Designed miniproteins, single chains, continued (5). Designs and how they scored, part 104

Each design is a single chain, and the fold is of that chain. pLDDT is the mean over its residues in the fold that is shown.

## One batch from the design tools (miniprotein)

Design m19614
Fold by ESMFold2-Fast:
Structure m19614 (fold): chain A 86 residues (1-86)
Amino acid sequence: SESTVADFKKSLIEVLETEKGIKVTEDISNEELAEYILEIIEETSGLKLSKEDREKLKELIVELLSQPDMKADDFLAKIIEKLYEL
């Protein structure tokens, strides 16, 4: 995939608006976006993360979201790898 983290962020905002009815702007913080990503991970996977594990995963997601030119596939792979470590 040639998609970047910036492309993923744009697609996620569109999905939140169209599928969840959540109105978000492009000015959304990385911290707020990371919370939505965590909710989607828990909902989609059926996993319930502990508070400690959520905080660790959120920290990683925020760091990765600060790298807009990173490939989306690399972004997702790093999140999945972190989930297996928890």
Scores: mean pLDDT 80

Design m19615
Fold by ESMFold2-Fast:
Structure m19615 (fold): chain A 73 residues (1-73)
Amino acid sequence: SGLKEKALKYVELRAEELRKMADETPDPVKARALRIAADNLETDLKKMIEEGILSEESIKNLAKKYEEYKKNS
């Protein structure tokens, strides 16, 4: 279904944004936290797909995590 493709593209773009923020920050602690956040989004999505629990709600939860990472950096 289109849900998996939508989730994969969403996480790809959000992880790229976090990694770009990491590359642009002069603070090495913030850079590391942002890279870990990007890796966590990718790992969470992979686990949701592997466990067959991917849903519109789980994508919304990934979006909430992305906003939290962005706010806390």
Scores: mean pLDDT 84

Design m19616
Fold by ESMFold2-Fast:
Structure m19616 (fold): chain A 105 residues (1-105)
Amino acid sequence: SEEMEKELEDIIKNSTNPELIARAKALIERIRSVRRIEQFVRDHPDDPVSRVMEEELPGLKEEIRKEFERLKRLHDRELALRAAGLSLQQIRDALAAALAAEAAA
């Protein structure tokens, strides 16, 4: 969604974490790819490929939503730590711990 892209662009602009920025950029491209698929399905409703794409779209959108929620939580955490007056090093260490915990789960 355009709203989701805008929030991801805000993450890219305001985050100091390179992994969070890279994942936000990758998610924007994924969102744009899904939008291109939706447009193809609308333009070619009778194409057999459109049927397959239509069946896969809900799953792709759910994966996008879950990744968006993860990135938003991590960025909200970064902003909260910054607002609390933590140093850049403390914020970096806290985000690294949160990313490691996510990867281990």
Scores: mean pLDDT 87

Design m19617
Fold by ESMFold2-Fast:
Structure m19617 (fold): chain A 90 residues (1-90)
Amino acid sequence: SAANEKLGELMLIGSEIGLTIARLKRGRISTDEAKEELLRQVKRAKELAPDNEEIDQIEEDVKKARTSEEVLEAGLRGLKEVARLISELK
């Protein structure tokens, strides 16, 4: 079903955001690399939830982020919103 396909895609997006956060926290990727990857995942989430204002704000926050701490904060908000969207499909 379309709902099951959307659920699978959201779970994949959440997994990729989580991996990016973990890699950034461990110093395994640069702030710029984490920012690029988070922006990619946020754009994917926007395609699944085009009218979601929180995702739009997260995209703006990722684009404006200058420090690893700001990227981590935006990424954690992205994880929270993706988890919320997943729960809404249950």
Scores: mean pLDDT 88

Design m19618
Fold by ESMFold2-Fast:
Structure m19618 (fold): chain A 101 residues (1-101)
Amino acid sequence: SMADIIAQIEAEVAFANFAVHLGDFARAAELGRKVLELLRQAAALLTDESVREQVLRLIRLMEQKLAEMEASTDPEVKRQKFDEFVRLTVEAVRLVRAYLA
């Protein structure tokens, strides 16, 4: 269900935040990619094309933020890029939840 997908996204984000706290950006990127896959599954269940297009746009921005995190050698920049990834994830989940209400 959509609720199960959202719950998995929230769990994976929590694990990714913990990985970042430990300085394990490789693990954070792996978990971030799982979040992206779950959001693509959520987007596929959306029947409203406008909402689906908005979620897919956010997924593309999130992919860019993970790539920027992995490309940086500065841990502070990596944390900033991951924070931007999380903010975009929250926006995408809010759009999905609002459409279900």
Scores: mean pLDDT 91

Design m19619
Fold by ESMFold2-Fast:
Structure m19619 (fold): chain A 92 residues (1-92)
Amino acid sequence: MKVEVWAEENGKKELVAEREFESAEDMIEWAIEQMLKVLKEGKNAIVRIDTPGNEQEMEKLVKELVKRLEEETGRHVSGAAYGGTGVVAMKA
């Protein structure tokens, strides 16, 4: 699966990190670390996950990432899954 981490500030989005993963757990841990780094800089954090040919797992991956981020931060996290694509977003 391909994962992109974006930082957003004043409506401008910038790709800050991208990586490919074979393990869902390694992906979730890395995505949390990268999102927290973006939030610490006072920017909104957005993660996009693409898993070609595996739409069934995407909802599960998004729900798990949202849950772990909410547990880590105590704050609201937005998540959506559609086809082989998931998006998770959190404001600074």
Scores: mean pLDDT 84

Design m19620
Fold by ESMFold2-Fast:
Structure m19620 (fold): chain A 108 residues (1-108)
Amino acid sequence: SALERAVELARRFVERVKEAAEALGLTVVEEGVEVASADEVVARVKVEKPSQPTDPRLNGTTEVELEVDGVTIRIEITLSNMDADTAAAFQGRVGDILQELREEIEAL
């Protein structure tokens, strides 16, 4: 089904984001995919940089919505305790993974 396809795409996205975070020495504090309704899937990843004397510290959530055959994938990526350089590196990798997800959806 379209819902099952959206769940599998969301799970692969979460795993790739988790791998990118771990490669940067970040702690993944929460990750997962949930079915919110018959036509909505939510993918969440929350990452934290271990406590270090860094100024400034960045915290925030980025939200993106994609559609697969009428099913919405809502992506929420939360970062906390980040320095600017690590935040930029992580967001760059997430951007690449998100582009690959868009390309997979377009190929369906």
Scores: mean pLDDT 85

Design m19621
Fold by ESMFold2-Fast:
Structure m19621 (fold): chain A 70 residues (1-70)
Amino acid sequence: SEIEEFLDYHLSLGLSLESIEAVVYAAEGVIAAGRSIDNPEVPVEKIVEEMRKRTEERIKELRALYAKRQ
């Protein structure tokens, strides 16, 4: 899966789970910012809520995959 390949790649760079989680937060933040710029008619609160849900789901998947590797 995309998330599993993402985890494996970043672990191969010597990153901790906490650092990899920080990368996910940063990436989702950039996506939300771009979406806000491209869709000025959409309330910022809706974009932020979607960003929050996407981030939470990806972090949960990341943690579950990491736990299976211990």
Scores: mean pLDDT 85

Design m19622
Fold by ESMFold2-Fast:
Structure m19622 (fold): chain A 62 residues (1-62)
Amino acid sequence: SSTIELLRARIAEAEKTTTDPALLAEIRAELDDLEANEASLSVEEYVGRVLRIIGLLEDLRL
């Protein structure tokens, strides 16, 4: 999925600048779970999980 690729690229960029390894690990786990379950999720569930990951990435910027 192009969305998963984009989120993984954003995580890689965040890793270069963040000092919060625990939150980064949580974000990686959320993305890995999303990727593993992509085929079984509804569009609404998928979008909700993407928005959660984006929110966690925004928290990582603080």
Scores: mean pLDDT 82

Design m19623
Fold by ESMFold2-Fast:
Structure m19623 (fold): chain A 71 residues (1-71)
Amino acid sequence: MEELDKVVNELMEAIKKGDFEKADELAQRLEKLIEKHPEHPRGYRALAAYYHFKGDRKKAFEYMKKALQAE
């Protein structure tokens, strides 16, 4: 769980700073971690923010729904 929380925090920081390369790398790592920890709502919220940042509104909305369901 600690690694997932760390990756979430790093991804949100990368998005805030506009670090596109770092955000892409961290999002891929987070997707793999979520497969092992599907109950973690913070992970889904971070992916929703990432897809919103990439302009993929459909995926952003789907991950936000998963975050709400995991709470």
Scores: mean pLDDT 80

Design m19624
Fold by ESMFold2-Fast:
Structure m19624 (fold): chain A 88 residues (1-88)
Amino acid sequence: MSKEERLKFVLAMIQLLYDHGLIDKELAEKLIKDAVNDPDHYKTELKIFLLVHIDGDEELRKEFYRLQLTDPSKIELSEETKKILAKY
């Protein structure tokens, strides 16, 4: 997996947290900035955070497992995520 593909995975995980109301916009922007600097550091932390919340949310669980099975080249980032990413 390329560095760009690893970054897309991390950004998609941040987007899932934001879309399910688990983080606010300010925290999402901070996590995106940090992920651009070190995607591998944040990959494990975000995955653990998602797994802790997944047991109580069937829809989040389905989206999380779908993301794990998705080819990184096919991951689509939201327009909001792309706008934040363009700043860094």
Scores: mean pLDDT 74

Design m19625
Fold by ESMFold2-Fast:
Structure m19625 (fold): chain A 100 residues (1-100)
Amino acid sequence: MSPQQKQELQQEITVSLFQMALAVLKQAADRASTLTDAQKANNQALSDRYAKMAQQDPDNKELYTLFSEALKAISAGDEKKAKEYLEKADKLIEKRAEEI
């Protein structure tokens, strides 16, 4: 298997995982105004985790940063701002899928 084929497979797996994460985050954004304090705390913890992942994975930094910011907005009850970050993430994921 060529290095190029290994890179393409890694990109396909990564894109699929981001598509799954995006779907879950869109669902969370729709419920941002109705979250319990415990759910807000969990979303803030997940935001902090994605921010750390952005620092550890330069190739995916922009997507992890957008997910982190979306989760912060969800934790604040800001559905509109959360959806703006998720729309930016959606466009980046679509572009990466087209480049495979």
Scores: mean pLDDT 83

Design m19626
Fold by ESMFold2-Fast:
Structure m19626 (fold): chain A 56 residues (1-56)
Amino acid sequence: GLSKEERAELAAKGIAEAYPEVPEEEARKAAMDALDRNPELSGSQAAAEAVYRLGL
């Protein structure tokens, strides 16, 4: 499986591709925050949670 950091990076890249107006660093931080709240999230689930929390 992927590490927490690897899942956050995949989430950040996905968010940056879907929402190019969001800085990748901000997307990565939001994904890491989601994984800190729920460490069992996949990269795609972390991306969905981050998008929700960023108000996108």
Scores: mean pLDDT 82

Design m19627
Fold by ESMFold2-Fast:
Structure m19627 (fold): chain A 125 residues (1-125)
Amino acid sequence: RPSVVELLEDEAFQRRAAEIARELKERYNASESDLPTLIAIAILVELARVDPEAALEMVLRILEDLDAPEEDIRALAERIRRRDYEGFADTLVRIFESWSEEQRQAFVSLIPPDVFERILELMNA
């Protein structure tokens, strides 16, 4: 099983994350300032598709550390378990909209800058 780091460096993974990020940008009428957050959400959505076990572990640790409500964490876990990726993405967007700028920046900082840059380039391809 590839590690999360190996998955983030995979071109096919990055392309799928870019597709998800583009769809979310259009669906939510997001601005350019929202792109790092949408890319982070897209990465988690694609991770949930490829490796639901790793996605569950990351969601539990990251959102608990950032003091997300337990009901939101449980909702995300159930959506991954049911393979409801659209509901997973929508729940993440709702959670991020409720977060402070500092909480969003802390979450975004967990993704390597090079990965963000590559996904941004792929979104424009």
Scores: mean pLDDT 80

Design m19628
Fold by ESMFold2-Fast:
Structure m19628 (fold): chain A 80 residues (1-80)
Amino acid sequence: VIEAMLNKKDARALMEYAEEKGIEVVLTFESGETAVSAEAAEELAGEGEEKVLIGAKTKEGTEEAKKFLEEELGRKTTEL
């Protein structure tokens, strides 16, 4: 599981990327609620940045999500 500070736009972009790649990604927000789709991520994420936990069914999926966050969105990630 990785941690990143994401806003609504970041959360949606990550989930859209995951859907395009066929990667099963789960976002857990500070509320404790989880999103498994771009639409759910957009609804649950606030307008500001919040701490989001990012996990995938596979290690490879988690590594691809981390790469997208760091390389495409410029977000820092922490491995937990």
Scores: mean pLDDT 82

Design m19629
Fold by ESMFold2-Fast:
Structure m19629 (fold): chain A 62 residues (1-62)
Amino acid sequence: SEEQKLREAVGEIARLARAANPDARIFGDLEKKELTLTNVPEDSIPEVKALAEKAGIKLTVK
């Protein structure tokens, strides 16, 4: 389902962010397809952005 694919994408983004920095914070609203990441290293931003774009998620990085 679309919801399952969205959850899988968010899970992958979260795994990538935390692998890059264990202090990375992930929060957002799945219903609105919005996700915010903090404390993600600059080198990891292109990959998490690509995953978010593919899944139709609005990504904000701080």
Scores: mean pLDDT 82

Design m19630
Fold by ESMFold2-Fast:
Structure m19630 (fold): chain A 62 residues (1-62)
Amino acid sequence: SPEAEAEKLLAEFDERLRARDVVGMARVLTRLIDLTARTGDPRFLALVQEVVERYQRLLAEL
């Protein structure tokens, strides 16, 4: 399901974040954006926004 796919992507993002893998995080974010575009579900838009904010916070620390 799209929800299960989103859950897996969030878990992968968290792994990349712990590893400080900026490129890996960007790839996961791209896949999450693609999921949002394919489903048209506004719940996934909120999720993308949250992930982008976490990504930007890490970049500010580098």
Scores: mean pLDDT 83

Design m19631
Fold by ESMFold2-Fast:
Structure m19631 (fold): chain A 71 residues (1-71)
Amino acid sequence: SRKEELRRLILEATSEVLRGIGYALDGDDDAARREYQDAVRILEQAQTLASPEEKAQLQKMIDLLRARIAA
């Protein structure tokens, strides 16, 4: 279903974010940035399945990750 696919994409993006945090804690900023970039890509895919309200929440997450990539 749409909801199951949306949930799977959000969980996949969350996994990439957690991996990125792990790399950042180890001082591997390049690996952390790549994981955050992968998470953004997955969240953008999730937006195609999302309601308008869900899209707004996903956009907030994307914006936060983009800020971390740019830092």
Scores: mean pLDDT 88

Design m19632
Fold by ESMFold2-Fast:
Structure m19632 (fold): chain A 95 residues (1-95)
Amino acid sequence: SILDERKNKALELFVSEYPWLLTLSPKEQQILADSYRGYLKSQGYSDKEIDEIGDEMMGLLKKKNPELYEEISKDPALYRAAKYLLAKYYDEVLS
């Protein structure tokens, strides 16, 4: 579907940006994650909705690129940044 194509495009954008995300320190990754979460809250999303979107997109990452998902999952700061960045891209692609 068009919606599934857009979700896949959001994931592709994340994968292309991932090398940049790796240049950030753990503290910068935490600040980035909090910034994206704050942005989504300002757009009217609840904490539950943000986590559900983030978890859905991380699930898609695991399905499409399991090796990258395993790499990200070993680092809590990187995982949190990736989850909320994917939620932000999901919102941007659908808006």
Scores: mean pLDDT 85

Design m19633
Fold by ESMFold2-Fast:
Structure m19633 (fold): chain A 81 residues (1-81)
Amino acid sequence: SNAEKAAEIAERLRRDIAGLRADIASRTPSKSQLQTYLQGLDRGLQSLAQAIKALGDTPALAAARAELQALKAEIQAKLAE
């Protein structure tokens, strides 16, 4: 079902976000690495926008989008230092 597919996408994104946050906390990445993460997050947000168009703006996908946007803002703040 579309709801099942949406839940699977959201779950994978939550795991990816948690892993990236853990990596940032453990490694203190360079500005270059943070820029690489930012590019990856932008691609992730674009892919998620396509998934929302295909599957509908479900609560699970909306929550995943908010989490990706929050992580993007955190990385942008680190780059602005």
Scores: mean pLDDT 84

Design m19634
Fold by ESMFold2-Fast:
Structure m19634 (fold): chain A 70 residues (1-70)
Amino acid sequence: STKVQTVTADSSGQATVTGLPSAGTYSYLVFDSNGNRVASGTVNADSNGQATLTGLTPGETYRVGLSDAP
């Protein structure tokens, strides 16, 4: 299933997505505030259902879509 959430990157260019149903690998898409796709890839969620995205612009707000990686 796909989960969508809004995150703001910290001063290191990182943002944490939460509430993922399990640990494991997820595919992600990142959209900026103008609706442009700025990043995509895979990320690993921890046992708390959290995954950290890196390489974002510090202080910017993004919409992130996550789905189970095939």
Scores: mean pLDDT 79

Design m19635
Fold by ESMFold2-Fast:
Structure m19635 (fold): chain A 67 residues (1-67)
Amino acid sequence: SLEEKKKKIDELAKYLTADPNPSNPKIQKAREELRKLLTDPEVAEYAKEKYKYHPVIQELLKELGIE
C-alpha cells in the first residue's frame, strides 16, 4: 500500500542519515530499496516534500529524472 511504502521511505531515510557510508553493503542495499520505492510517482512526491534536504533521497530523485 502507499502507506506502507511511505513508512519504508521514512525508515530508509532515517537509516541512511545515521550511517551514510557508501562502502557499507547494508547502506548499498538500503539505497537500492529506496531507489525502487522512488519509481512510484506518489512515493516520489511524498519524498520530495518531506525530504527536500536529504542528500541521498535528492541524489536518487535526480538519477530517476524527477525534478
Scores: mean pLDDT 78

Design m19636
Fold by ESMFold2-Fast:
Structure m19636 (fold): chain A 92 residues (1-92)
Amino acid sequence: DLEVEVLVGMGLIVVGVLKLIGDDEAAERLEEAIRLVEEAVRTGSLDLADEAIRRAEELIREGRERGDRLLYAGGRVVHEAAKKVKEAIEKK
């Protein structure tokens, strides 16, 4: 629980920094991936957790391709959060 909360918080900090530097598209996509993680926690939905993982993987790939270290870092943080949420749902 605490680890997922910390990861979500770190992802939101990255969203804020992306908005501050004017990368609104990356900020919106990262924020949507974070919302999917939060909704997966709220609903216990494996489908939403899997979608959050897929979106985070897309952000990681795109960050690597663009050399965008913030997008890459944000994607990795959300990916770890989504995986932990999926593991927690599967244990229920």
Scores: mean pLDDT 86

Design m19637
Fold by ESMFold2-Fast:
Structure m19637 (fold): chain A 73 residues (1-73)
Amino acid sequence: MEAVVTVRTKPGAEEAVAEAASRVPGVEEVFVDKERNVVDVTARDVAAAERVARALLEGPVGPLITDVRVVEN
């Protein structure tokens, strides 16, 4: 069961957040949408998606993040 983490960032922070997300175990795909200031992270399962959300919020890019949503797909 795949899950998507939708991360809203401050403008210009999308690449830094995407790089941080790509280093988390269980991440399959990372998509950057600079026009929406969003990084969509596809995780292998909900547990991996929750690890991604936590790692981003607790990590160095946490202050650059304005919203995080985990959606089962």
Scores: mean pLDDT 83

Design m19638
Fold by ESMFold2-Fast:
Structure m19638 (fold): chain A 71 residues (1-71)
Amino acid sequence: MEVLEKLTPEEREEVERLTARAVELGYPEELALGLSALGVALERGVEVPAEVLEELEARLREARAAVAAAR
């Protein structure tokens, strides 16, 4: 992922830990990884392309809708 390339090795390890915990909470792996990487990058002030932010927000909205529709 392009966002991961802008992070230090230590920040990448943090992303991996956050992703693992999010997956344990029931988030899809790809969404968990994207959100974790975005969170760490934004905390460090790394510039994230608007298209990446829009894609992750769209995936998050779909995930919320799917959970709300599940029985």
Scores: mean pLDDT 70

Design m19639
Fold by ESMFold2-Fast:
Structure m19639 (fold): chain A 93 residues (1-93)
Amino acid sequence: STAEEILAELDEAANMPDPQAGLDRVKEAVDRALSADLTPEQIDAIAKAVKRAYDALEAKGADPSLVASQTTADLLRLVAKKLIREGKIPDIR
């Protein structure tokens, strides 16, 4: 249910009329995903949705430099969470 809610939030963010508000909404959804108890498969699905949302917001007129920096940061954070969940790196938090 939490993963489905986050995916819905990302779809909503991609469809926001204000691209800047959309960028802020994607970041909020990623922060929620990072604090949630998710499987590696759910993290992968969310990472793909994050990329799609940022691509849609860029097409809608969001600043390409801001999109590139936020996409990189958010995807790296989700990759780190997935690797921790898979036991491939230590949780240093």
Scores: mean pLDDT 85

Design m19640
Fold by ESMFold2-Fast:
Structure m19640 (fold): chain A 68 residues (1-68)
Amino acid sequence: SAPTERQQILKILGEYQEEYEAHVKAGDLDGQIKVIEKTIEELKKFDTPVAKQVVDRLEQQLKILKEQ
């Protein structure tokens, strides 16, 4: 059976978390920004309330990172 949209979103977020934390540990701000932008683009392919809520949170995080 195909994974549910929720399961697909959780997988994307798990991969995001691992890559984001690696860039944080490396002190790589550009890498942090790119991982968030990539994750937003991947999640925007889902037309669900859950995906939209996660995108909103990531877009807020992206604004904070770009303003430092």
Scores: mean pLDDT 85

Design m19641
Fold by ESMFold2-Fast:
Structure m19641 (fold): chain A 96 residues (1-96)
Amino acid sequence: AARERLSELFRRYQEKYTPQGRYFSLIVTSEADVEAVRAQVAQQVAQLEAQGHNVEVVELPGLDLEEVERRIEELLKRPDVTHTIIVVVDPAAEAR
């Protein structure tokens, strides 16, 4: 349920802001995979910045929908940021 609600939240922001040149990406990972995800995100950031994007990366512990929404709203106040990547580290996902 929480992951589905988070995906729906991101879909709404993407639908509203992608036509405005503001891009939002969500990555949900486990604590065991977070280092590999950080390395992948760093490569994506470098590629996007080379293409002229201003990228902000936000890492959050756990599937807190209200905290995710708060961070998106903070970044929406920065019109210079063209791409936002939110990485959610779900400690419950370690047991997968």
Scores: mean pLDDT 79

Design m19642
Fold by ESMFold2-Fast:
Structure m19642 (fold): chain A 120 residues (1-120)
Amino acid sequence: MEKEIEKLIEEIAKELGDESIIESMKELVKELLELGISKESIKEALEKLLNLIKEKKSAQEMWDFINNIDDQEVALAMRRFLMLLAERGLLKLNEEQQKIYDEELEVIKEREEYAKLRKS
């Protein structure tokens, strides 16, 4: 894993007061890379998420922020991290937010398959 991404994950875990999230976030970064999300988009997503956490934004404010991001890869990566934080009890998401996450995951999977076909 890139050192800059590892450092951002460690800083997020420290701000949240839960170091156990570090391993889960590293696994999620690997999954996002395997789905074809760029390292640059993942890094930007983590930097934006860290800033929102440092500013003590609510889960709703974080979700609203993500919905205003034009870069769909950055937006998806941030939503995936918010969902992980929700699963760990660090943030609470509603059913509609969960549904949007599931729909975006399907879109990224389809893009990854299309990219593989184009390289053949």
Scores: mean pLDDT 75

Design m19643
Fold by ESMFold2-Fast:
Structure m19643 (fold): chain A 137 residues (1-137)
Amino acid sequence: MTAEQYFQLGGKYFAEGKYEEAIEYYKKALELDPNYVRAQINLAAAYMELGKWLEAEDYLLKAYKLEPSRALEALGLALGLFRHKQYDLAELYAYQAIRLDPELVAAWLLLGRIYEAQGQTELAKEYFEKARELAGK
């Protein structure tokens, strides 16, 4: 199998809500191509779904070091703010990340988590659904 084929399997398992299996397949993609920025971002998103925020930050930092972008910078800031329970500011930077890169799975997921933490469960579901749709591509 190629790195791309393992990445696509990771995306399928992520879309099914099988985040541990998604992590295993994204890691197999990164074993074949360590510089696969999309696999690092989607692996960070899968770690966010499991509440593994330190692992998520590590993979976002790896992605940013390979391909620096304003979208990844905004997402990293949003995640840091979310971990410190600064939800209003985390929301602002997560929206900036989506506006800069609408296909950034981890940013849609983080907005879902921000709204869930504030008790806005119906709105959170919409963002989680969008993240799963994007991960399955």
Scores: mean pLDDT 90

Design m19644
Fold by ESMFold2-Fast:
Structure m19644 (fold): chain A 78 residues (1-78)
Amino acid sequence: HMEKIKENAIKELKRLIETDPSLTEEQVQALKEMIEKLKNVKTLEEFDEVIRYYHLKLSNKDFEQVKKDYEELKKKLE
């Protein structure tokens, strides 16, 4: 159920951008880039690669929480 996983991930990223005032402009831009990458993902493997890449690139505790939320969503939507 890839489309539902993508939609929920994008929704959570948008929520983070809107609700976390501690994010820097660079982090917000990276999250927006991640959303665009996720829109083009067609497989769970590609989804995991995008999550892993941006987790490493952003290297912030807030992004560790985002990664956990996506892993949890992925498990629920299998």
Scores: mean pLDDT 69

Design m19645
Fold by ESMFold2-Fast:
Structure m19645 (fold): chain A 69 residues (1-69)
Amino acid sequence: SDREKVLEEIMEKENLKSREEAEKLLKIEEEIHALGVKEQKENPYEATPENVKKWTEKIKEFKEKLLKE
């Protein structure tokens, strides 16, 4: 399944031994993807360097928030 393949790729990329850790990271990635879809729908923008930087910063803040919870 796609989920199993993604978990395997995360474990390989991050050198994780625990599926639990991989699932936590996958959940964070899914939340980030959902945020991106929502942002694009509500605030459509051109992919300029400035907009990419702002989006990257927003993703970083969101990821830090999820890791604290």
Scores: mean pLDDT 70

Design m19646
Fold by ESMFold2-Fast:
Structure m19646 (fold): chain A 65 residues (1-65)
Amino acid sequence: SAAEDVTANLLRDLEAEMDRLNIPEEVKKEILEKLRERLSKARTTAEVVAVYKEALEEIEKKAKE
């Protein structure tokens, strides 16, 4: 479905961003698992976008550690 395609693309983009920022694989897996859980609870496009923005902020913080 279109919603599944959007979710898959968002996850791929975040994985690519974490790889570019050299985030350790163990930390990357933890972030992705939390993201999948949050996305499973999202019921609207606005909620999906909010989860994505929050994940980007978490990734940025981890990259600075």
Scores: mean pLDDT 77

Design m19647
Fold by ESMFold2-Fast:
Structure m19647 (fold): chain A 72 residues (1-72)
Amino acid sequence: SMEARKKIKEGEEHFKLSLEYKKKGDLEKAREHFQLSVDYYVEAIEIAMKAGDEKLAEEARKNLKEGIDKFT
């Protein structure tokens, strides 16, 4: 599940960018990067579940939930 780990990292980077753009008042860029972050976490969950990696799927779900809570 190296691919799932990669998707989680990409999701984390886009989430960080979304918060940075939100702080700078660029709401369009903030929303774009937030949506990319969500998409990467969802892909990570799907890949981890197909690989039988319940622990990685749970990490990705946690990151997704925390991201939504912090951005909204």
Scores: mean pLDDT 88

